# Ledger of designs, part 108: designed miniproteins, single chains, continued (4)

Each design is a single chain, and the fold is of that chain. pLDDT is the mean over its residues in the fold that is shown.

## One batch from the design tools (miniprotein)

Design m15730
Fold by ESMFold2-Fast:
Order: structure tokens, then sequence, then C-alpha cells
Structure m15730 (fold): chain A 83 residues (1-83)
């Protein structure tokens, strides 16, 4: 289902956030390209979730998951500023 697919996207975004948190906890400028890659992958997950919502515009669960994905992205951008 679209909700199950969106939940998989959310789980992946949470993994990417954890990796970025580990990079920020042990800051090393050589890891900046990896950090950028994690943020770009999260943007891709948001685009995939937006497509799922466009196909299922009345699905409140999809809207909630997309909102959570966007919150993860904003958190990643704030973490990246510490590098």
Amino acid sequence: SAVEEARRLLEEARRLLRELEEIVANPDKSKIPRAIGLILRTMGLILDAERLLAENPDDEELRRILAELRQIYERMVELFKKL
C-alpha cells in the first residue's frame, strides 16, 4: 500500500538522520561530502512521498508521514550547519 511504502521511506530517513548525527558528534571536514549525500538522499525520499500523496490526496496518514519526513529534513539542515 502507499502508506506502507511511505513508512519505508520514513524508516530510511530516520537511518540517514542517525548517520548525520554520528558525523556531527565526531566532526571531520573530510565527511562533509558524505553529509551532503545524506541530505540529498532525504530530499529524494520527500519527493517520493510527495508523489505518493499526489496519487492519494485524501490520505491523512500519508500527509502525517510527509510532514514527519520534512521535519527530519529540517533537523538534518540544522545539524549540517554545525559542520
Scores: mean pLDDT 90

Design m15731
Fold by ESMFold2-Fast:
Structure m15731 (fold): chain A 83 residues (1-83)
Amino acid sequence: KAEELLAEAERLLREAEELLGRAVEEYGEDGVPDEVKLEVLRLYLRAAELTKEALELMGKDTSPAEQAIEEARAAIAELEAKL
């Protein structure tokens, strides 16, 4: 069900924001470890994937979710290349 997928995506986004906020408090905005940034981006990627599935089920344009997926994957690849 599309609403259930969107609710799960929202939960993942909240988890990502909480994780990032905690890391910023501990390390400072410029000091967040790349491993933590990767975990945040992976949560964003999963949320975008669930949003795309929900949009497909609703017969809506998936382009915004596809763009978010591509951006998250590119950011993950760049961080993984640095590790």
Scores: mean pLDDT 84

Design m15732
Fold by ESMFold2-Fast:
Structure m15732 (fold): chain A 96 residues (1-96)
Amino acid sequence: MEEEFTRKVEEAIRELERLAEEHPEVADGLRAVAELLEDARRAALAGDFQKAVSYLTAAGIMAAGVGVEDPEVGEKAARIVREVGRALEEYLAAQE
């Protein structure tokens, strides 16, 4: 459960870093999304679910900002954030 959530976040960060290398114009925004997803993971694993959700929300806002500069890359970043959000929801359900 924790391992699956960690794996999903690590996959998301790797994909965002690959996109940042391919799209230098939005690289800073993509790396900011990756940092927020890692912050969300750390907060969730520490049991601070309110902070985890707050970081995930900030990641979504940052991905939308990427979409202003590059709509196609921003849409990919938004999908990655949604996938991590789904994994977080599954992780939280397993804590009951």
Scores: mean pLDDT 86

Design m15733
Fold by ESMFold2-Fast:
Structure m15733 (fold): chain A 98 residues (1-98)
Amino acid sequence: MDVETVAKYTAASISAIGVETESLLGIKSGKKLDPKLMEENIKSTLDLVKEVFKKDKELGIRSAKALVEGARAATEHNPEMKPYLEEAEKLLKELEES
């Protein structure tokens, strides 16, 4: 396993945890999500997961599963996260079927 693949896997995992943490802090109760910042975060995390999958299929699938769980937790507290959950679930399905 090369260092670049490990670094990308770590970045994807941290990003997934970040989504879950924002949900747990109750963004909807006191902080409004910036839709543009959300879209950029979604795109960056999805791209990282895809790059990991190209080099290591098992780690890529693990990253996608972590992202789905983080996005699901976020959606339970903030319905505006639903498009993020749908994109994460779509990516996981595509990777598992590849």
Scores: mean pLDDT 67

Design m15734
Fold by ESMFold2-Fast:
Order: structure tokens, then C-alpha cells, then sequence
Structure m15734 (fold): chain A 71 residues (1-71)
């Protein structure tokens, strides 16, 4: 679980680091792969008493990293 989350994060970071355009279908496939971790991150932020306004991409990403490191 943690290794899979880390690999998905690495792939996501690769798209941010590489300026080459990505086809929409490839981007949607990556989004499907990362979506479970996004959902889990939103659930975790909610458990921490965070308001919906704190459900930012940066906060979601941070929680995904925490989950990946924690196992």
C-alpha cells in the first residue's frame, strides 16, 4: 500500500517536472490511479477537524505523503 502510493506520487511529480504536454486520456488514467489516495486524504483532513476550505491540493498531497511513509 505505502509503496504503491509512493510510486503514484512519483509519477504525478514527473508530470509536474516534465514540461511536455500529456494527452488527456493519459492524464485521466493517472487521475484514476491517484483518486483513492486523494479520497483517503480528504477523509483524513475531515477527521482532523479541517474545514472544506483546507481541502487544497497541497494539503491533500501532504496527507498522501504521510500515508505513504506510515504504511
Amino acid sequence: MSEEALRVLEEYERFRKDPRPVPRDVEEELRKRIQPFIDQSKKELRRRGRPDSEFTIENIRRVIEEIARRR
Scores: mean pLDDT 64

Design m15735
Fold by ESMFold2-Fast:
Structure m15735 (fold): chain A 90 residues (1-90)
Amino acid sequence: SLKELLEELVEVAREILALFDAGKPVPQSLLDRFLELLDKVIAEVKDPNIQKSLELIKKTLREHPDDQVAIRNAAVAAELIARDLLKKLE
C-alpha cells in the first residue's frame, strides 16, 4: 500500500541521516533501497507536483552518488514529503 511505502521511505531516510550523524558511510545497498522506494512511491502518488519533487530527488541521487551533502539533502526532503503525505492519508 502507499502508506506502507511511505512508512518505509521515512525509515530509510532516517537510517541515512543517522549514519551521517554517526560519521559512518552510507552503504550502496541502502542507497539502492532508497532509490527503489522513491520509484514505488512516485508510481502510487497522484499529485503531479509531488511526483516531480520526488523525481528531482531521484535525479540528484543518480547524478551525484558520491556527494554526501546531496545524499543528506535528498534524505531530508524525502522524509518531509513522506511525512506530509502520511498525515493526508489519515
Scores: mean pLDDT 87

Design m15736
Fold by ESMFold2-Fast:
Structure m15736 (fold): chain A 61 residues (1-61)
Amino acid sequence: SALEDFLLSIPGVGEADVRRILDAGITSLEKLRQAAEDGTLGQLGFSGRTVLAILEALRRL
């Protein structure tokens, strides 16, 4: 999927991380942006560095 391919393109994001994001109901790029901005990704155990990398990658779309 476009979301999975996007996430796997980000340094420090692997297949297990993608599965965790999808299992949390984050099934679109818009939901991913919201989860990165509202602290949800931090609650799922992602580091601030990884959250920032996701936000920077979303900005480049």
Scores: mean pLDDT 86

Design m15737
Fold by ESMFold2-Fast:
Structure m15737 (fold): chain A 107 residues (1-107)
Amino acid sequence: GMQEQMIKLLKSKDPNELKKGLDMLVNTKDKKIILAGLEVLKEVVSELSDKQLKDVINAISKIIENTKDKKILQAAKDVLMEILKKTENKELILKAIGGILSAIGEL
């Protein structure tokens, strides 16, 4: 189904496949699919390049902006916090902090 296809794309080491998975995640309205995608991203962020991390942060920021669901906001915040533990890139750190603050403001 859609969830299995999205998870496969998000676990891909190909940047183009990751971007397709992120687009599916941003465009779905299914809470279970969103939560499954965020859990997968939390696990894979340690293996991603700075370009891929930027794509992840942009996708998560869109999810945060488009939801009032506290469980989704908490899961999205957790992915951004995991990115902060793995990157020394100043631009990515600032963007992730911005997303975390936006999520906390809605919680």
Scores: mean pLDDT 87

Design m15738
Fold by ESMFold2-Fast:
Parts: structure tokens; C-alpha cells; sequence
Structure m15738 (fold): chain A 81 residues (1-81)
């Protein structure tokens, strides 16, 4: 699991939201399977093709990531505010 690589990828994207493909790429760096990601994405996307920082936090929680890891990833996302 490379939390540091996932943080770097979020910063490289440089957008205030993540598309499905960008979120999948970030989560694959954390060892999350495509199946687990797709289930969490469909639950939280609310008909959108992108996730806000708050929706991304919900996806990470649903995937069972720890609070410290979630905070680091969401902070990297929010650095674009």
C-alpha cells in the first residue's frame, strides 16, 4: 500500500474533483480492487461522473481505510481550493 504515491497522484491531477478513472487509479495504488471501488463509487456518486472531496471521503470510509489515511488523501485533494 503506497499512501504517498496515492497523495502524489491526487496532486498531479490538479482538479477540485476526481473522475471515476482518476479515483480508480488513486485507489489501485492503495491495493483496492476494481470490484470494491466500483461498489463504493456507485453508492456515493449520486448520479455524477466525478466525486467532490466529501464524496471521496465517503468512498474511502466505505472501503475500510483508516481515518489517518483518509485525512491525508482528502487533504491532498483539498489543496486545490
Amino acid sequence: MSVLKAIKKIKEIKKPYLTREEAREVLSLLGVSDEAFDAAWEKHRKGKEELSPEEFRAVLRDLGLDDETIDKLVKAFESLK
Scores: mean pLDDT 75

Design m15739
Fold by ESMFold2-Fast:
Structure m15739 (fold): chain A 89 residues (1-89)
Amino acid sequence: MEQPGVLRLQLLVAEVARRLGQTLSAASQAMLAAREATLTPREREVIDLLLELIRRGALTPELEQRITALVVAERLDEAAALLREALAR
């Protein structure tokens, strides 16, 4: 069975790719359309903070790996806090 944290990571990655204008598969587009109305405020915050770091060129591989691990562990509050800290540097 898919672990819930892995599915959450897949949804967040698909939403980031969509907002960056990347081409998505039909399955990814359907998943995002279904989830767009049900994204939690914390999931939205993590996506918005990731996009801002990517735009500034400030998302390091080390930060990306730590955020990925936190999202897979469903520790979104800690992921958002780490991203806010990175943007404040």
Scores: mean pLDDT 69

Design m15740
Fold by ESMFold2-Fast:
Structure m15740 (fold): chain A 61 residues (1-61)
Amino acid sequence: SLPISSINSGDKVKFIDPETGEVMEGTVLGINDAEKGIISVYTEEKGVVDVSADNVLEILD
């Protein structure tokens, strides 16, 4: 899993949606809760979703 410190606002990421188990893509808006390792990601399908950094698969270029 990626350390939360490697994830920055504006990054495009692939992640697993914990509700559905589907792989999604989105844009990182920022860190929601650093202690819990939660980031906020904007997706076109669901809007803003809170995602654990442990569910981030890769950072896209």
Scores: mean pLDDT 78

Design m15741
Fold by ESMFold2-Fast:
Structure m15741 (fold): chain A 93 residues (1-93)
Amino acid sequence: SEEVTITSAEEVDEVLEKLKGKDLLVTISNVTREELVQALGEAGLPGQLMLAALNGSLPYELVIPPKYHEQAKKALTQLIDKGAVVSIREYAR
């Protein structure tokens, strides 16, 4: 499986193209819970995915199925603009 650490919004597009059709494991750090909730909600991600991320400790972890890649792109771009550090890899299980 491939892992990519993202520090720019441009790299989000590249990673999502590379991992098209795959389940993603996304880890997010260097943002507040409030910033995370706002970005995920504005992007239209399902509440269950949001709750799973918020029930953990830092770094926040999200498993994103292929059907939500567009929503994930929107959310991650907003979070990176706020200074988030994001890692994305294929979820192998």
Scores: mean pLDDT 78

Design m15742
Fold by ESMFold2-Fast:
Structure m15742 (fold): chain A 86 residues (1-86)
Amino acid sequence: LEKEIEELLEKLKELAMQLENPIHQATVTIEISGLYFSIEAGKRGKLSLEEVLEEFQRAIDTLKSLGEEEMAEIVEELTELVKELL
């Protein structure tokens, strides 16, 4: 479970590095960092599951707005694993 989460986060980072537009790359990198922070905060009891899922949904909506459907699907997969983890 935790290993699967790490692998999906690494895949997101790899896809972000392939973005040619530096502003889009920065935006996506910030979103990925937010996901990582939310997972750690959730594990430490600093964020509720509801608050973590809200952050994930925000990232999905942002990625879809940028046309990054593959990355959005990865975050949806990650959401299901995080529900099981927390």
Scores: mean pLDDT 80

Design m15743
Fold by ESMFold2-Fast:
Structure m15743 (fold): chain A 74 residues (1-74)
Amino acid sequence: SHETWEQVRRLLAEILSARTEEELLAAARRLFDVVADDPAVLRGLGEMLLSLLESRGVPEAWRRAVRELFEERV
């Protein structure tokens, strides 16, 4: 729904603004939970997010933790 995608947009902004690994993982978990009912959307969004975090220079350890969280759900 439009409301779901607005939530996704807000959570992506929170993820990109995260200052700690804990904040990043909390926001990423909420994002994955919002789209958990559609495996194809979850997979595409997860792949997009991981690429975005890499392009933004997020520490590799934090990106690895997000990848592990994502892989547990697909």
Scores: mean pLDDT 84

Design m15744
Fold by ESMFold2-Fast:
Structure m15744 (fold): chain A 76 residues (1-76)
Amino acid sequence: SAAAEKQQLLELAVAILAQLYRKGEISKEEAIAALARLLREVLGVPQAEVEAVVEAVRNMSLDEWVAYMLELARRL
């Protein structure tokens, strides 16, 4: 289903961005910006919801925001 495809895409993106951040190849801000763009432009999440997600994850540790985004993926 389209919902299952969106979940898998978000889970894959979170895994890739978390690995790039752990390797020091991107900043946390770049990882969050890439996820925000994916949510808005590819997954069709409304801008207000994307902004709420960005605000929620801004001050989280890597493990916390990964867990948050994977939970969000399960609710799509």
Scores: mean pLDDT 80

Design m15745
Fold by ESMFold2-Fast:
Structure m15745 (fold): chain A 106 residues (1-106)
Amino acid sequence: SSIVQQIEQQIREAARRLAQGDLLGALELLRDALDTLERNMSSLSDEEISHLLSLIHGLLTELGRALGLEDQIKATSEQLRNSKSHEERLSILRSAVDSLLAHLRS
């Protein structure tokens, strides 16, 4: 899927930004990836959505560790395990990204 490739490219660019110490840029790219995923969910399979959410969660976990926010990342992971839908998982990840962005801007 061209949409899957686009979102994967956004996630890869976010990972590159993290490697360079650009935590703000990495989080903004993850937010953009979540926005693209949300707009296109109806055209993606459950397997594609799960794959993309897993990639976003993995990189978000690394960003949270880089910020020393391990307790927040643990809470996010627990919420994701207890989530019942892709829409709920997307909302949880968006809230986590917004929380990390707020921490960097404070």
Scores: mean pLDDT 89

Design m15746
Fold by ESMFold2-Fast:
Structure m15746 (fold): chain A 90 residues (1-90)
Amino acid sequence: MKEEIEKLVEEALKEGKKLGHEELSRIGVKMQVLKLQGKPIPKELIQRYIDLRRAIAREHIDRTSPSEAERERRLAEVDAELARLEAKLL
């Protein structure tokens, strides 16, 4: 189990710009486990998690925003929230 999660994390880091809800979930679980164990979270995991969340949020906003101005506003809010999340995880 632990080795499987570590493999999945390594594969997610190597994936580049592919979007993956499964990868986001696996990375999230790994980060939570590390926090509960009092272990440091690798910066690469934090960055991949933030990048995946941003990509997924952008796709959702693009599909659901009724105007370009509202899309821009929502994207700015997402970027601000993710910056705060990254700062808390570092």
Scores: mean pLDDT 71

Design m15747
Fold by ESMFold2-Fast:
Structure m15747 (fold): chain A 65 residues (1-65)
Amino acid sequence: SMEEIVREAAEELRRRYPELIEDIRVEDGKIYISIKEVDATKEAGVAIDAVGIALEFGAESVVLV
């Protein structure tokens, strides 16, 4: 379910990027992830991981905000 996707995505991202996650939301089959501005390279890494995680669980799309 989308609720499980959000939970697992949050846990995975916290393991890979401690303290970089600001907020995670779900709307209309999409996962919205807000991350702290630290470095473009690290933000790109979070984006790639988030997309991969969401797709594996069946989410329609992932949006970074």
Scores: mean pLDDT 68

Design m15748
Fold by ESMFold2-Fast:
Structure m15748 (fold): chain A 67 residues (1-67)
Amino acid sequence: AEEAARIVAEGLRRLGPRVSAAQAAAVGRDAGVTSAEEAGKVAREMLRLGIATEAEAMAVAVGTLSA
């Protein structure tokens, strides 16, 4: 989860401040996140490590649910 969280945070940073749910889901899939449960774990880990905002973590969770 921690390595996936770092990969996702970096991917979102490359996309910039306006990320769609589909783009967030794609970044999650590239990091190995394939389920809503895993996306929730990654989002929480990103927040715990302080490497993502609440909005960025929410985009990952919502994107995975939408895919």
Scores: mean pLDDT 69

Design m15749
Fold by ESMFold2-Fast:
Structure m15749 (fold): chain A 67 residues (1-67)
Amino acid sequence: MEKVEITDQQFETALVKLYIQGILSLEELQRLTVDLAKIKPFTKENFLKLLQKYLDEKGISLEKAIK
């Protein structure tokens, strides 16, 4: 598996996890979803870069948010 792109299911699972943990508000979750839909190609790297931007504004570590 040389090419790694985030599937819709993996993306949804990650966002739901962040929402349940209280890291993202509903408004932030919706905005992040819209921003991700604008990313081409839809890759794990691009997703993590966008997510990092949102988490930095809240002072939360990306590593802590994903694990």
Scores: mean pLDDT 66

Design m15750
Fold by ESMFold2-Fast:
Structure m15750 (fold): chain A 86 residues (1-86)
Amino acid sequence: AASARLQALVDEMKAKTEKYRKLGEEVAAEIRKRDPEVGALLDALSPSGRNSALAEAGKIYEELKDNREEALEKARQVIRDHAARA
């Protein structure tokens, strides 16, 4: 049986992953406008690969919220790295 504390931790981790994925979709929209080639690489990923890349990009975007250009550059690299491994 799951304790309330364990369930809260699992729910928090799921909420954080989903939050970062949504932020990653905002970053991906900006990348598609500025660099459609990288956007196409993201769209060519499997659904699981795309969700992983988006969550990673969203986390970077939150960490670098005061440096949007650096966040976008690192997000492009995340997408390229995921595409290279796929």
Scores: mean pLDDT 79

Design m15751
Fold by ESMFold2-Fast:
Structure m15751 (fold): chain A 110 residues (1-110)
Amino acid sequence: MDEELGRQSVENALELAKEAEELAKKGTKEDVHKGILKTVSGQILAMVASQLGLDAESLKTQSYIERVSSYVYKKMAELSEGEEKEKYLKQAEEEEKHAKEYEEKAKKLE
């Protein structure tokens, strides 16, 4: 029962990540901001899947979402200048680091 709910949470998280990527591709600051919010929501749903017994699948999903988040923040940086651009580039780097950490943790559970 809990594992089934966890799988639904993963599926919803992946859908949000896909929507975030498509919003980032639209190239407006408003659409990219909406993309960032969708990656945050997706990450929360992926974490819920871990609490429901899908630890490896949750970590793989979190890794994918952080990778999409990095892409979205890089798009936001392209639309920004000065200190704002530097902040978004730093955020993108942190998201890439988290993606690698989640991927490594998932491999250890397999």
Scores: mean pLDDT 86

Design m15752
Fold by ESMFold2-Fast:
Structure m15752 (fold): chain A 98 residues (1-98)
Amino acid sequence: SNQVRLNKLVLEAADLLVRDPESAEVLARAAEEQGLTEAAKAIRSASRRGDRTMAQLAVSELLENVEAALKAADAVERETGNERLAKLLREGARLVAE
């Protein structure tokens, strides 16, 4: 189901953010540029602390803002080369937009 797919994408994206501080910072800056200040703060904190639960919540909040999520995915891919995280964010945004 779409809910099961979205949950799996969020879990994988959160795990990548905890393991890749560079991608987390690029994602946080992109979220901040779109006015998602609390999401950006949560992404940075989650990455620094290794807090997967906080990362999951931050990713879910970002995906609710489809345009911001797509711009953040583009930034992550261009700046860090993390194609997997970018693909997860794009797919998640598309599932939420449906």
Scores: mean pLDDT 88

Design m15753
Fold by ESMFold2-Fast:
Structure m15753 (fold): chain A 86 residues (1-86)
Amino acid sequence: MEEELLFKKTIAPGESFVLPGLGLDGWEITVKVVSGTVDVYRDGEFLKTLGPGESLTFPASDTSTYTFVNRGDKPAVLEITKKQVE
C-alpha cells in the first residue's frame, strides 16, 4: 500500500516540533528526515538521533508524544507519512 504524505515540517536551528499521539488504529506513522539532523524524544525521554535519509516508524495508535529537536546550525526538514497496515 502506498504511503500518504501528511505534511512536511521545517524545524529551525534550536527549535522543536511536537507530534502528539494520533490514536489511529490500523495505521503506521513514518517520520523521515529529508535534510538536517534531529534528536527524537518520546514522552520527554531521549530515544535516538535521526540524520538525513533516516526515519522513525511507529503505530498511529501510540498515544505517546514525540518531540523532534533540531540541535544543528541548519534547518531540518521532516516528511511525515501514514500507511494503512491492516
Scores: mean pLDDT 78

Design m15754
Fold by ESMFold2-Fast:
Structure m15754 (fold): chain A 103 residues (1-103)
Amino acid sequence: SERRELRRRAAERLRELRETNDLTPSQVEYAENLARFFESDEDGVLVRVAPGLRLAMDAEGRPTGLEADPSLNLTEAQKEEILRKFAEAVEALEEEVRRELKE
């Protein structure tokens, strides 16, 4: 219940951000993909975050893996860095929404 409400508010927050005129097309796509993820009722969702990149999430909405198209030739170190950055972004957004829910 609290997790679902937090995710719903995070999706709303991302859609509000998407309405900003200063966002690049890549930032708009990223925000939309995260919003779709937070609206999902299923665990283990794969979310497209960039061309050739899909993010795996657990039931708590934590990034657990990154699937990359072989044509991108990403190293394991590059995949780990991308995954870490997405994990940090998701955690920061959840913390902001959680802070707002206290008001």
Scores: mean pLDDT 64

Design m15755
Fold by ESMFold2-Fast:
Parts: C-alpha cells; structure tokens; sequence
Structure m15755 (fold): chain A 65 residues (1-65)
C-alpha cells in the first residue's frame, strides 16, 4: 500500500531533520511517530513537521515519546 511507502519516507525525512532515532508506524489508518532520546526542541520540531505532513496527506498523525 502507498501508506507504507509514505511512512518509510516520513521516517527517513524526520530522522535526517532531527538527527534522532525516529520510528514511524501505521496504526488503525494513521501514522504514529516515536522519537527516542529527543530534547524538548527536537520534539517540537517533529510535532510541527508531523502537523504539516498531516495537512498535506489528510492522514492523522500522532507523535509519541
């Protein structure tokens, strides 16, 4: 499915953007982004990027620590 490819691309993008261990999963038709070992600033950056991606794709995105 195209969502699996998009999840992989989003994961790669966020990993490069944050420099942190970022995992993107598909759960119940939405993307779940987990960021490990992130600072507060990095979490805010990922949350903003996720919001922009959600608006562009129409897919719900959740950011978790």
Amino acid sequence: MEMELEAAMIESFLRMLSGKDVEVRIEDGKFVIEVRGASEETLKLVERAAEEISKSTGIEIEVRR
Scores: mean pLDDT 78

Design m15756
Fold by ESMFold2-Fast:
Structure m15756 (fold): chain A 80 residues (1-80)
Amino acid sequence: LEKEKEEVIESLEERKKYFEEQAKANPELKELYEEMVKLLEEAIEKIKAAKTREELVDILKETQEKLAELLSKIGDLVLS
């Protein structure tokens, strides 16, 4: 579990860095990318607190669903 948590946290930290760079590169989408950064920060804290693999999987599923919603909003704005 601890190794899985560390690997997941590292992956989420990389995604957070990516969205931070996207917020700089796309000022008109900054708020949405900042929301994704905050979502990933919250997910990392929840993962650190997870005591079972099932909790880890549930947190990841919820985080991916929320990220997909934000990415959908970005897609709508870019196509507008």
Scores: mean pLDDT 79

Design m15757
Fold by ESMFold2-Fast:
Structure m15757 (fold): chain A 103 residues (1-103)
Amino acid sequence: MTIMEKKIIEELKKVKKKAPKVDDGLFDKALQAFRNILEAKSIEEIDKHLKEYQDTLLRIAEEIKEKESKENAEEAYKHLLEVDSLVFEAAEVRKTEIELLKS
């Protein structure tokens, strides 16, 4: 998880670099939702925090579209999609860990 968390943080920094007009608090919320997924003790908690993460990610994407140039938006979206892929992978790994620990 530590390596994946680092990679997600690095990709979010790349999004922020290409989308400096987006509210920093949204990136903090996305990262906190991701951390909550990693710390979740049930599949229900993972699904709750994954939804919070997804809602925040959509808001980031909307602000990128509204506030940034087309060129910056396209590059920011590329990194945002990588973050999304990594977070979904981490959620699936965490669900598997919870299932194995409860069996």
Scores: mean pLDDT 83

Design m15758
Fold by ESMFold2-Fast:
Structure m15758 (fold): chain A 95 residues (1-95)
Amino acid sequence: MSAKELLEELKEKVKELREKVKELLELLKQEELDVERLEELLEELDELIEEIEKLLEELKKKATEEMKEEILEIEIELGIARLIAGVARLLLSKL
């Protein structure tokens, strides 16, 4: 896969990541937590994060200077997703 193809695939997966994070945040705002759906979403997030990390590692080996900003944006999005998932797990542990 070319660096451009890797970046395009990463952008698509990051959009999916944002949608799952948004759904997670909406579920966390409920007074009665849907534990089963939260656990399912957290598993889906973990799988997607792992896929993005693998693609990002491959991209970094082939990346041009022009891609550095977009790579940094993806790394920030991953960091935010991991943080939100961690908070969700902490909240579930207190139930």
Scores: mean pLDDT 84

Design m15759
Fold by ESMFold2-Fast:
Structure m15759 (fold): chain A 58 residues (1-58)
Amino acid sequence: MTLARALSDVIATSDEYLSLPKGAVARVLDNGPGFFVTVEYEGKVGKVPKSAVELEEV
């Protein structure tokens, strides 16, 4: 299972993106070839920038 840890506060500016506080750990649902990953955090699903998170396999 892939997890994404927020390296800084991530603020969503649209419904497609998900806000994550610094240090939040979200479950990765899709890690496509682009600049964003689709994650689930506290029951919400959305995209976050790969540059703002650290990806871990567990």
Scores: mean pLDDT 79

Design m15760
Fold by ESMFold2-Fast:
Structure m15760 (fold): chain A 85 residues (1-85)
Amino acid sequence: KIPVKIAEASKTVNVTSSTVTVTLTLSKKGKGKLIVEAHYEPSDPNTEPQDIRLEIETDEDTVTVTLTLPGGAGTLSVNATLFEE
């Protein structure tokens, strides 16, 4: 069975701490598996960029994700896609 895309969300946030909480508002409410892909770009040139992937089951149009990053300050770009289960 081909997974059906239900909704998507994208957000870019400024990071000031090694732990960051991002609230994503999906384009549509649905029940399924949310695939979250995040890219961390540190402000410190001695800190390596990081890619993070999470899978979350949700039936809400708003999802809060908490991420632990290797550095403090930087930029976090988050893309999320909801697929029907």
Scores: mean pLDDT 80

Design m15761
Fold by ESMFold2-Fast:
Structure m15761 (fold): chain A 70 residues (1-70)
Amino acid sequence: MTTLTVESDYTDAEGRRVTASGTLTDAQIDDIATQIAQFFAELEKREMTDAMVEEVRARILAVLRAHSAA
């Protein structure tokens, strides 16, 4: 079980700063990875494979860990 906590700051329509935080679960990461892998397969006109999903998942985890590290 892998979980990552992500915080985001953004400015709303009124110019106020808003801080949002969330925890990404393995299930959410897998869902996002599957959607991205499907999109890449469609762009390259090839079939989506489990290897593509795993590659995208690993890349997402690497990026999130880099931004979540102190």
Scores: mean pLDDT 68

Design m15762
Fold by ESMFold2-Fast:
Structure m15762 (fold): chain A 65 residues (1-65)
Amino acid sequence: SVAEEARRALIAVARDPQDRAAARRAGEMIKTDPEAASAAGREATESGELSEDEGDRAGAQGMNA
């Protein structure tokens, strides 16, 4: 699903901000379904897989890719 792909891509970007492929994937998911991508990022943050700052940064990286 778009949410699962977005969640995976956002976590990958947060772990390695230089991962251009993950950033592009996150951006693609945000453009395809912004609501699902936003929900996926929130779920990752709430589950403790991302800090709030890491989630925000990963989303920004995805939008710029």
Scores: mean pLDDT 69

Design m15763
Fold by ESMFold2-Fast:
Structure m15763 (fold): chain A 81 residues (1-81)
Amino acid sequence: SIVDELKEQIKKGLEELVKSYLDAGYSPEEIEAILRALLRWFEEVVLPELQKKYKLSEEEVKELREFIRETVERLIEEVRK
C-alpha cells in the first residue's frame, strides 16, 4: 500500500539522517532537538500535503503520524545508549 511505502521511505530517511549526525560527532541532545524539530515540520507541513496528494483517510494519516512519532522516539532512545 502507499502507506507502507511512505513508512519505509520515512524510516530509511530518518535512520540515514541520524547515522550521518552520529558520524559527524553530534551529541545525543543535539540529535534529539533536530529529530523533534523534524517531527513538528512533518506533522504540520508534510502530512497535510501527503493527505491531499494521495487522498489518505483520517485513519491512514493517524497511522503515519503514530509511525513517525514511534520511529523518532526509538531513534532518540538508541542515540542515548
Scores: mean pLDDT 88

